Designed miniproteins, single chains, continued (5). Designs and how they scored, part 72

Each design is a single chain, and the fold is of that chain. pLDDT is the mean over its residues in the fold that is shown.

## One batch from the design tools (miniprotein)

Design m18491
Fold by ESMFold2-Fast:
Structure m18491 (fold): chain A 74 residues (1-74)
Amino acid sequence: SPVEQFKAEAERILAETRARLAASQDPAEKTRIVVEGLQRLDALARQTIAAHPELRDEVWELRLRYVEELQALL
């Protein structure tokens, strides 16, 4: 389903962000890594909603939870 695809791609963004953070020792670089993750997640949500407007509320709720997880990495 489009929701399961969104979740799989969002979880990949989160995992890649975690891996990049683990490899970095620079606080400024860590902030940029998380910001890039947030931007990728926002773009994914907007693309999913544009393709499937009927799923907007569900995708937006899922996005909020992944935003919280990404922000918690700082």
Scores: mean pLDDT 89

Design m18492
Fold by ESMFold2-Fast:
Structure m18492 (fold): chain A 62 residues (1-62)
Amino acid sequence: KKEILEDAAKAIENDDASKFTAYSLIAVAEGDEETVEVLRKAMRLYDAGKKDEAIKLLKEAA
């Protein structure tokens, strides 16, 4: 949960879309709806070019 958000933040820092996707799938498989929602918001920020805001969101939620 907290670890997934920290790892997802590192994936975004490294522009590693494959790892970010893997962490998102793990959160979905675990049924962690709050973590999934945070990951979805971070992905939307990243796709909009707001990489630093995406990383901040993930770290603050962790």
Scores: mean pLDDT 80

Design m18493
Fold by ESMFold2-Fast:
Structure m18493 (fold): chain A 96 residues (1-96)
Amino acid sequence: SLFDLATEYVKNASPEAKELVDALEKATSIEQAAQAVRDIATRAGVPEHGDALAEALLKGDNDAYWQAVRDLAEALGISPLALQLAIDKALSDNYL
């Protein structure tokens, strides 16, 4: 599927994005997902983008979520659309 291709691309293009998607695939709550985002973005040197994405996830703010994913993807040097699809799949598969 397009989601599977996006996930494969993301995990091969950026080690930080791979770590993020791997962590989201294992998250059992939205709070765990938000914390994983903060931790990985901080290690990637972009804590402000991690904070924005974590806040959007905790609030269920779809517009803020999509913007934060795009900003994080640009900071990591990967396709924003591919990161969005990979994160959407990881969260959806976990019912988050």
Scores: mean pLDDT 86

Design m18494
Fold by ESMFold2-Fast:
Structure m18494 (fold): chain A 79 residues (1-79)
Amino acid sequence: SQYLIDLAKKLREALVPKVRERDPQAAETVEQHLDEAIKAAKEGNREEALIHITRAVKAAQDALGTDETGELVAKALGQ
C-alpha cells in the first residue's frame, strides 16, 4: 500500500499544477481523486485506490490531452 500512497502523491505533484494552468475546475477533480486514492491506500483498500488513480488520470487527460498526461504519468512512475 505504501507504493500506491507514494504514487498518488507523485501524481498529485506532477498533474495538479499542470491541469490547474489549463482548467482550474479539472484540477480540483484530479486533486480530489488523488486525495481519495491516498486515503484508500492508507486504509488498505488497493482496489479503491486504483479506481481513484485511474479517475484522476482520466480527468487530467480530458484537460491536458493524452500525450502530455502520459509524459507526466511516466515521470511520476519513474518510468
Scores: mean pLDDT 87

Design m18495
Fold by ESMFold2-Fast:
Structure m18495 (fold): chain A 68 residues (1-68)
Amino acid sequence: MSTEENIKKAAEAGKEGAEAALKGDLEAGRQGVRETQEALKNASDSDGKGAALAGILDAQNAIREAEK
């Protein structure tokens, strides 16, 4: 897979993880964050990198809210 395709899929995983975390599945949320962070380390597409960063932030915020 291309780096751009990987980072886009990881960003989607981050968003899905954030939604799961809001519903109480914190492990899925954390997994999404990790997958997105790994994709970012090898990112070459700036647009894909931006989406991944947004996904990480969304997932981290959702995990934090779910832990309250």
Scores: mean pLDDT 66

Design m18496
Fold by ESMFold2-Fast:
Structure m18496 (fold): chain A 65 residues (1-65)
Amino acid sequence: SEVEELIEQGRKAIDAGDIDSFQEIVRQLYELSKKSDLETRKEIFNKLQELHDYLLERIRRQEQA
């Protein structure tokens, strides 16, 4: 799935601290959502929320270290 590939790339960008690549991945997911039916769009937004939660948790752990 293109969505799953982009999510994996997003997680790798977060792990590398590459915010520019992460922002590009988010942009590509939004572009996919515009071309998608309502159910696929909902899945993309749910996956985007999971990516943002992952980013926030990683930032939180770095601030606590």
Scores: mean pLDDT 81

Design m18497
Fold by ESMFold2-Fast:
Structure m18497 (fold): chain A 106 residues (1-106)
Amino acid sequence: GKVNEAYYYLYKASELFRQAADLAEKEGHTEIAELARKAANQFYVAALYAMQGDFEKAIEYAKNALETARKALELAQKEGASPEVIRLLQEAIDYAEKAIKLLEEA
């Protein structure tokens, strides 16, 4: 149902932010990597709350993570990070937004 889909999307967002962080670090974009890792950790916590049925906390953590993620994307665009880093960040944000919408409908 919607809960399983939201959980999947939060985990997918966390995974993609971790991949973006690893790649940004390899490219020398340490601040982008730090923000992406922070977002990954926050989305992982949101997924755990969603699994426990605490949708209010899941939404709170996911929205805070999304704000961190948008800062990472803005910085990546300003610093000229690779198209792959930007793509990973954008795809992760898309999954996060889908997860939040599903949780708000639950």
Scores: mean pLDDT 89

Design m18498
Fold by ESMFold2-Fast:
Structure m18498 (fold): chain A 66 residues (1-66)
Amino acid sequence: MDDIQRSRQQMQQMIDNMRSTMEPVTPQDVQRSIRGWDGAMRDLGLPDPDRQTFMNQVNQILQSRM
C-alpha cells in the first residue's frame, strides 16, 4: 500500500528540514538526536532498511554540525 511510501516521504521531509536549520551540536546532542530520530522512524512503522538509510542521513548531518 502507499502508507509506507507516505511514511518515507514524511521522514525525508523532516530530514530535509533538519538540513535547512544548521546549528552547531555537541557529541551528547548528536546521541540524543539519534535516539529521537530512531523513535520517530519506528513510530512511522518504517522497515529496518529504510530506518537504516534515514538514520545514516541524520547521523551524517549531525556530525557535520559538530
Scores: mean pLDDT 78

Design m18499
Fold by ESMFold2-Fast:
Structure m18499 (fold): chain A 66 residues (1-66)
Amino acid sequence: SAVAEAEEALKQGNYEEALRLAQEAIAAGDEAGALRVMGKVYQALGDLAKAEELYQEAAKLVEEAI
């Protein structure tokens, strides 16, 4: 899946590729998974404020699905 590919790119330190694959995951309908990967990328880059914002949006989508 695009989310799994984005997670692999993140593990390799390829943050640009991870963000590109996260955008593909959004197009495929996995917005919550994509936002989590994007949050991890920004956390790795040191942008903790952006990472927190993305994690909160992902959590909100999961809460609304329940």
Scores: mean pLDDT 82

Design m18500
Fold by ESMFold2-Fast:
Structure m18500 (fold): chain A 87 residues (1-87)
Amino acid sequence: LKEKIKNATDFAITAFNLAGGSLEEIERIRKVGELALKLYEVDPETAEKAANLLQGAGASFALGDRETGLQAIDEAEKLVEEALKKA
């Protein structure tokens, strides 16, 4: 799971950067990945859901669908933030 989170985060960042994404949003994607890494030992199910959303965001960015990709980042951020409040 840890490697899955790291790979998904890196893919999302790389795809968004190649699509001309802003540095501010790249830092946000990086933060979401870091929060998912904090969560994987406490709530691995939610951490895996976040990794899947990051992977999906990367795929959407690679296809030129920025809106769908950013929506996936929004959902991943909300999931990891809410799960960490319960931990």
Scores: mean pLDDT 80

Design m18501
Fold by ESMFold2-Fast:
Structure m18501 (fold): chain A 72 residues (1-72)
Amino acid sequence: DLAQQALESAQGFIKQGNEYFEKGNYGSALYYYGQARYHAQTLALSFPELREEAEKLLEEANKNLEKVKEAQ
């Protein structure tokens, strides 16, 4: 299922961002949260049935990007 694979990819980028953030690698965390934001936006456009999941991921990515900025 392409929709499920796209959702899992966006979630995976959030997870990678979190792992780098926990290690204090804010540059890598910023990169992966940025990828999560991009893929969440694409998910909402490509799969309207996943709109709520995509919106939640986008909000999470944006909150995490702000946490990286505040930690620096």
Scores: mean pLDDT 86

Design m18502
Fold by ESMFold2-Fast:
Structure m18502 (fold): chain A 60 residues (1-60)
Amino acid sequence: MTADQAVDFVKKVGVDVLGLSEAVADQIAAQARQQSKGKSHGEAAALGTQLARQAAQAQA
């Protein structure tokens, strides 16, 4: 599993499970990809998950 695939999975969960808008999920995915360059898929997934949770809290 690549870091990009991990971020794409987190984006899908953010929309389907956390109720994020697609636009917000796209911004989170882009930010996670940028910050996880050269990182493992696990680190990319953790970063993406953290950003998705922060965005979900901001929407609530």
Scores: mean pLDDT 73

Design m18503
Fold by ESMFold2-Fast:
Structure m18503 (fold): chain A 84 residues (1-84)
Amino acid sequence: SRLEIQKQIDELLKKGEELVKKAADAILDSSNSKQARTLLRQAQKVFDQAMQLAQDAGDEESLKKIDQTLAKMQELLAKALAEK
């Protein structure tokens, strides 16, 4: 159902955000740069899954939500890199 797909997308976005936040913390600790890269790759896979689900469902609202989430995560990462 549409509600089940929206729940899956929301869960994937939450998981992706958690991974990006962990990566940002690892970026601030230069000893963990390899872990940051691994976490970012995992986050990318999760966001790609969310995007694919939204595209397959033709859900423009979810696509917009994913784009907004990705933009926020990119800003968070850029800020972490700049504050080093």
Scores: mean pLDDT 84

Design m18504
Fold by ESMFold2-Fast:
Structure m18504 (fold): chain A 96 residues (1-96)
Amino acid sequence: MTLPASRLRIELKSKDGSKEKTLELGQEIERLARRSGAVISIEVTVDEKKGLHVEAVFTTREAAEDLAREIEELAKKMGFEVTKVELEPEALLEQK
């Protein structure tokens, strides 16, 4: 008996290497994740040369899919390329 959570991994590539745009996208991702209420963990890694890497775990698949969709929309709008989107079931191992 394990309740499935959802793990979302997104890789985003900046076309012009703009630090300001990369930071803005990272902040928007954090904002969207916070609003979902279903986020267990989120990690945003920013590299000027390589782009943005996001890994988040959600209590529901729907919340993860919603965030992925919103990130892709924002990325396109801000001149980023979505290079990878991965969504997988994940077992919850940490309970308080």
Scores: mean pLDDT 73

Design m18505
Fold by ESMFold2-Fast:
Structure m18505 (fold): chain A 59 residues (1-59)
Amino acid sequence: KLSEEEKERILKNAENAINTNSDPVVLRAVLHELKELKKEEPELEERVDKLIQQVESKL
């Protein structure tokens, strides 16, 4: 299980990558982190799924 600080870091990195229209390489790395976060923290599924959809829409 991830710490609260690590969960927040992953979520903020994803939001930043989406908002800055980051390179596809960065977006793919963020997508991988979000999918791993969803596996580790199922309670965040709704928030993570929304971010995954936003990242995938930019790829």
Scores: mean pLDDT 79

Design m18506
Fold by ESMFold2-Fast:
Structure m18506 (fold): chain A 77 residues (1-77)
Amino acid sequence: SEEEAIEKILPKAIKYAEELKPSLSDFDLALEVSAFVTNELIKLGLSYEQIEKVVPIIVEEVAKKLNIKVPESLLNP
């Protein structure tokens, strides 16, 4: 389910973002996190429609946790 995917991937995405944050701008970090999350959701077998819905949710939660600014284009694909 989408909720189970979020619960599983969100902690991994936060850890990934924390490791990269010192080396990247907020914009580049948001792109890297979006790519990471998309690939993880593909591995879980989610449909394209589910991935399009879930990626912005996880990216926004990571941004809130790490206090980064996410480009609007990544939140409204």
Scores: mean pLDDT 81

Design m18507
Fold by ESMFold2-Fast:
Structure m18507 (fold): chain A 80 residues (1-80)
Amino acid sequence: SKIEELKEEIEKIIESLPEEVSREELIEKVEELMDKYNMSDEVKEKLLTYIETHLPEKISREEAREVFEMLVELYKLELS
């Protein structure tokens, strides 16, 4: 399924990240993934606003994982 493909791509992204990543780099990777999966502008704005509002400039790998988990849940909602 596309959801399983998305989860696999996310895991590869997370594994490639250093222990600390910049918020800007995370945003870039999130935007690329959302574009690849043709997510709506509304979902993109919602997740990007969350990142800008709630996350520090330096983000741990675990915090990045949580963002990608939110992306998966938003994608599931769009498929419904």
Scores: mean pLDDT 84

Design m18508
Fold by ESMFold2-Fast:
Structure m18508 (fold): chain A 75 residues (1-75)
Amino acid sequence: DEEKRKENDENIKRALAKKLVEIGASKEVLEKVAESLGISVEELKKMAKEEIKELSETQKNIVDDALKKILEAVK
């Protein structure tokens, strides 16, 4: 279902943005993620304040894996 896939992708992006802001990710990490999404750091922080739907185990794994890769790439 195309609509469900799109909704899941948006939910994953919001969850990732929220986690990055909550952990106090560095300016470099926030800039790199915002650039990859085609948005500003301010827009990414705004996205992090949006309501997110309960993540499935698969979605949680995707978010956690993405977060680890982003944090490791900065170091």
Scores: mean pLDDT 75

Design m18509
Fold by ESMFold2-Fast:
Structure m18509 (fold): chain A 96 residues (1-96)
Amino acid sequence: SEKLARAIGHLLLGIAYEMEGRYDEAAKSYQEAGDLFEEIGDYEMAARAYLNAGKAYEKSGDKEKARTSYQHAADAFEKAGNEELAKEARELAEKV
């Protein structure tokens, strides 16, 4: 689908920005990938994208956006049936 191609594109952009140390741009790209994966019902990929967004926001110093991204990751991991990773994402949100 077009949404899947766009989700993958944003995920790859996030990785590229992260490799450049451009963490705010990486986080925004990962966030858009997560939103698109959630729209198509791929909660596992959405959760992983949100988790990467949270980590990138932490590296950029945006603690509030990091917390929100980790909460989105936890919710998406729960929808995916991955309770262990959902707990880890919740702990990351609490520690930011």
Scores: mean pLDDT 92

Design m18510
Fold by ESMFold2-Fast:
Structure m18510 (fold): chain A 97 residues (1-97)
Amino acid sequence: GTEAERLATKAVELAVQAILLAAEAEKAFEEGDIEKAKELVDQAKKKVEEARRLAEEAERLRPPGDELAARMVESARELIKEAEERIKELEEKIKEA
């Protein structure tokens, strides 16, 4: 694969990790562990920032016609969006608690 494909793969992996951390944060909040939920949200945000950076670099380095890298970048962006939406919803719930 190209360097863009390698970076896009890492972006997808980090975005998945962010979603999993958001899910753990949601569970901690439901169990009443507000401090743990906050810590997991902070970890999820860091993974989102890393994923976004790598997705942007992958797109910048992507050769013309590398449709695989293009699809992987798109997948990473969709997963990042899902993680960001879940984080935002949880942060609002934490503020109301």
Scores: mean pLDDT 90

Design m18511
Fold by ESMFold2-Fast:
Structure m18511 (fold): chain A 80 residues (1-80)
Amino acid sequence: PLTEEEKELVEKAKKLLDEAGDLINKAMETGNKDDLEKAKKLIEEARKLAEEMKNEDEKEFFLRQVELAEKGVEYVEKKL
């Protein structure tokens, strides 16, 4: 089981990545670059939280999720 501190980092990182995903989808639909820039900032915040994680499995998992979100941003950016 994760510590309470680790659980809070995990939940916050998950929320940031969920919000970033919504903004990436919105940018894809509307072509709005401002939503894409907001997504980039949320992904950067999630990366910082993942780097603070002490559980190596959770850290690796969330850094991978960050990488996938970054690739999603690049994909949408090429379409704009």
Scores: mean pLDDT 85

Design m18512
Fold by ESMFold2-Fast:
Structure m18512 (fold): chain A 75 residues (1-75)
Amino acid sequence: QGEAQIATLLEAMRAEIAAGRFDALLTYLGLARKELPEEYRPTAAERARALLDENRDRIPEAYYRRMLAEIETLR
């Protein structure tokens, strides 16, 4: 169940990156912090970080830095 929630989160974030809607990424990270069970948060943080690194050149630096900070709060 937590794995399915992480997969849904990452797919939504990937779609928003493709659409150029970077404010939505911060919203999804906030939802993960509130709604994801604590035991799944480190895995979600790791996979979200990998997704951001894969799309680093597509994400404005200000959003990238803020998303990194939000990801660290999931650990």
Scores: mean pLDDT 82

Design m18513
Fold by ESMFold2-Fast:
Structure m18513 (fold): chain A 65 residues (1-65)
Amino acid sequence: MEVEEKAREEARRVSELTGAEVEVEVEDGKFIFRLKNASDMALLAAATAATVFSRETGREAEIEL
């Protein structure tokens, strides 16, 4: 199981749930979830996804608008 694949799965779930565009970037081992056209629901869903990803993989994750 690739860590990058896990990040993209979480991003896809947020997109499907909220309709927002979510991109995943990796900088210095940190995973960044970037949102476009983010509603309050999309922001909350992305924050939850980043937390779950970080706990499951042990990698740092952040959200950016």
Scores: mean pLDDT 80

Design m18514
Fold by ESMFold2-Fast:
Structure m18514 (fold): chain A 61 residues (1-61)
Amino acid sequence: SVDELVAELQRALEEARQRGDEVSAAVLQGVLAQLPSMSDEEARETLRGVLDAVRASLAEQ
């Protein structure tokens, strides 16, 4: 669900902040700001794509 993906994004944002990954944190904050203007389908696709990319980046640190 969108709510579950938002919760996962918020956890990824916290991890990025703890690691000092300002680039990933900025991307995640930008996505959160855009969510209210998206449909549920658009939000799910955007959240899945961004979470996949950011988690891959965080895993390499």
Scores: mean pLDDT 78

Design m18515
Fold by ESMFold2-Fast:
Structure m18515 (fold): chain A 67 residues (1-67)
Amino acid sequence: SAVARAAAHEVRRVLESLGVPQEEIDRIVELILAGRYEEAAELVRRVLESRGHPELAERIARGLRSL
């Protein structure tokens, strides 16, 4: 899906800019590309909350759940 690829690309860019390990980013991106948006949203939320970005976590998770 073009939508899933666009979402995966943007999530990757954001997480890379915040220094999230590539292993965690790849896991999240794989879930998005598989259309498993609820699982991707939960994992993004946990990763970003652990890094001090709870507000960003909520916004991205909500965006993914809206796909």
Scores: mean pLDDT 88

Design m18516
Fold by ESMFold2-Fast:
Structure m18516 (fold): chain A 108 residues (1-108)
Amino acid sequence: SAGEEKALEIAKEGVLEMGRLIFTHSDDVTKGIGELLRAIGVVLDAELEPDVVEAILKLIAFILEVALSTDDPAVRQLAIDTLQRVLSVTTDPRVIAAAQAALAVLTS
């Protein structure tokens, strides 16, 4: 539907913008990851186009970088919870592989 197409475009831009926000606002990393978790939920509840998959892969990379840059166990746990949520709803093998790789790093 037209509304679904608009929602996907907004979600894709939101995902990329939230990633940028985390790197810009290092003082509020936990909030940034929380906003990414919400953005991922919106994207994953929609039909996945190749561009949307690319946006999700970039988001997973941002989550991993943020989690690795912090000594805060709450931020790392939020990143783990986010990646587990991604795995629970995605059927795309590229997204599955990226999320599993990120989880392996964070849980090692």
Scores: mean pLDDT 66

Design m18517
Fold by ESMFold2-Fast:
Structure m18517 (fold): chain A 102 residues (1-102)
Amino acid sequence: MVTVRIPASFTAKAGETLEVPVEVTGPGVADVAVVLKDPATGTIVAVSVIRNAAPGVQTATLKVPAAAGTYDLLASATGLGDDGLTHTGTAASAPGTLTVEA
């Protein structure tokens, strides 16, 4: 079964680039998505997608929003079969938090 984990909390300055270490485990490759969501609006404000990621630690790169505040950080992984296309299972991380400083 695929699993995905991210650190629980991050702090970054507005407009910087955030590097999120994503730990992926499983028997094969996975499509990994990391999303940054504004909790006030429910809007996804940044996305990083890693296609056909091998098991191990991957780095997702996200643009930090210009607006200071607290954002929800979520990672998901979709396990892939030997064809690199057939979905074999899905996992979601425990939610993380990004605090954006002005």
Scores: mean pLDDT 81

Design m18518
Fold by ESMFold2-Fast:
Structure m18518 (fold): chain A 61 residues (1-61)
Amino acid sequence: ELSLEEVELLKLLFEFVANSTRWLLEKSPHMPADLKARNEEQIKLLEEKIKELTRKIEELK
């Protein structure tokens, strides 16, 4: 089980990784389509995790 502070820190970490991946995609306009799709999928998974952590924060509050 994670404390409220631990969940908040995990959310910040996932947000950082998602933003960094978006930056990479923005700076690589000629990235191969399959690699671009994989990075987009990773961002989507991170966004889903961020939503889960947000719900957990609300529940712990």
Scores: mean pLDDT 80

Design m18519
Fold by ESMFold2-Fast:
Structure m18519 (fold): chain A 99 residues (1-99)
Amino acid sequence: SEFEKRLQTELGYDDEQIKQIQELRALLSQDERTALLARLEYAIMQADYLIKKGEGGGKETLEKLKALYEELRDLLEAGKITPEEALERLAEFAKEIEE
């Protein structure tokens, strides 16, 4: 797709990362939990990229955000939180960093 070509050209994603993105996109059509897990995996990849490039500002904020994504993924996989609770925690963090 156009988006996948842009990821390779603009963000320097390799073939393995593009394959992972394709798999995550397929999961986005599943139930809310499965879709959110796929979104979190993508967000972890994006945060890692931005940390490596020093882009997006606030390396410490990006590292905290990546850690939050990983924690929420693990909690969702373990059934310890709902998708709604995970989204609320993400929204609270996003509000703090965009203040």
Scores: mean pLDDT 73

Design m18520
Fold by ESMFold2-Fast:
Structure m18520 (fold): chain A 82 residues (1-82)
Amino acid sequence: SAAEEALEAGLEAVRGAKEGNAAKFAGGLLRALGIGIDNKDDPEKKKEVIEAVREAAKRAEEEGVEEAARALRALIKGIEKL
């Protein structure tokens, strides 16, 4: 589902940040954004995508990956405005 793909993309961004892998971090963020854009006109799917990215941000916060948490929180605000 779009929510499962968005969660996977968000978690990939968290792993990239933890590993110091800028390409993986950016790739995860861009993939999550793309899923948000693809679902912007479906209010229910858009909400599910936002909640999936929020879960990834929460896991980043719990793991102390502040850079990933901030980036994912900023991404949520961007998707909400679509």
Scores: mean pLDDT 89

Design m18521
Fold by ESMFold2-Fast:
Structure m18521 (fold): chain A 74 residues (1-74)
Amino acid sequence: MSPLERELAAARERILAAESAEEAARVVQDVMRRYPDNEAAERAILAALLERDAADPAMGAELWRRVQEIGRAL
């Protein structure tokens, strides 16, 4: 497994285990800052966010708001 694949797997775990939208969004921001314009990283993060939203819909609106703010800042 490549270093990137290993880091993305760890980031997915952190997003799914996050206790708040702020914590999950912080993981997304960290990955996007480290791997700008990386399609594999973008797809992996999107997949993890969709999994988290499906598991916790009550957090969904705040999570998407924070992720959009990160996207605009990049």
Scores: mean pLDDT 77

Design m18522
Fold by ESMFold2-Fast:
Structure m18522 (fold): chain A 80 residues (1-80)
Amino acid sequence: SSDRIAELAQQLSPEQQALLQEMLAELRERLADLDLSTPEGLKKAIEVIIELLERLKAEHPEDSVLNELVEETIEELKKL
């Protein structure tokens, strides 16, 4: 749920926010060579986002808020 993702995002600690900022920086680098105006580029971008989110979850298995945010985000992305 988009509403649940927004609620979880507001609950993030500074440490959790830093982890997301690091992920977003890596995402920007990986997306730099993709054409997001094409369906193929958008599909590849979604695959990259899911990969980075799954890695973040795997690296922080004890962080329940971060893991719920990741899971909700992956579910929404898979609907696209």
Scores: mean pLDDT 84

Design m18523
Fold by ESMFold2-Fast:
Structure m18523 (fold): chain A 75 residues (1-75)
Amino acid sequence: SAEELRERLEELIEKIENGELGDPSPHLRALAEEARAAGLDEVAERLDALAQRWENGMSPEEAIAELREILEELR
């Protein structure tokens, strides 16, 4: 559900901010699959794109900013 996805995104943002995750890519891809299953195709595409951009050297600050924007779109 969108509510469960929001909770998972909030947890992921906290873990990235606190340096608890070395590589968030697998978590972003798992959330993208969850978003697709919930009918949130646009959110899923953004999460997959974030995983790819992280692998290509995206900054943690940029990743956190985009994840916060996705949270706002989820309500």
Scores: mean pLDDT 83

Design m18524
Fold by ESMFold2-Fast:
Structure m18524 (fold): chain A 64 residues (1-64)
Amino acid sequence: SLEDLVAELVARIVELYKQGKSLEEIRAEADRWLAKLKEQGMSDEELERVRAAVDRVLAALEQT
């Protein structure tokens, strides 16, 4: 499901952060994931939901 995919991507972002990746590096990686999902036929509405979830977790990490 879309929710399962979002949860997996959020977990991957947290893993990269724990590995010492910068927020800029993580955002660049997330942008690559979104580009790949678009190429695989994900709708613009679904891509916006994934982007919003990514932005939310990155904002939370930036505040920590």
Scores: mean pLDDT 84

Design m18525
Fold by ESMFold2-Fast:
Structure m18525 (fold): chain A 82 residues (1-82)
Amino acid sequence: AKKFTLKAGNLTITIDTGAGTLTVEHDGRVATVPIDLSNPAKFAGEVLRAIGEVLDLESIEDQSERDAKAAEIVDFYARLGA
């Protein structure tokens, strides 16, 4: 299966097109959300969101602020997967 991994600071986002899942990991927390591969526009939107969040984290100079932002990102995906 095709897997794509994006990392910024302590945040890891893994997109698994074989499993149809997007997994976000930060500070021991793991959130997994399903990706509807039958809807290319929705899938592309989720990928672009993940890339945007990684780029946003990379723009933060302070490690404490990056860690706080990464925690917000994992919390967001945890709510989507609930």
Scores: mean pLDDT 75

Design m18526
Fold by ESMFold2-Fast:
Structure m18526 (fold): chain A 71 residues (1-71)
Amino acid sequence: SAAEILRRARAALDLARRQREPGQPVTAEQIAAALRGMGLTRAQLEPLLAELQAEFPDLAEEIRRALGLLP
């Protein structure tokens, strides 16, 4: 279901946020690959990325670029 896919996407972003601690980084490309695998639309991704943008603006921009949402 769409709700389950969004829940999994949020979990992937939450994992990325937690693993931004020194010594355990998660790359924007790894996160983008997980999100691509879920088949989310831009409209579904944008609110999730906006939440990430508030804490990690650089990472959110890199994920948007990797997803083809930025040039």
Scores: mean pLDDT 68

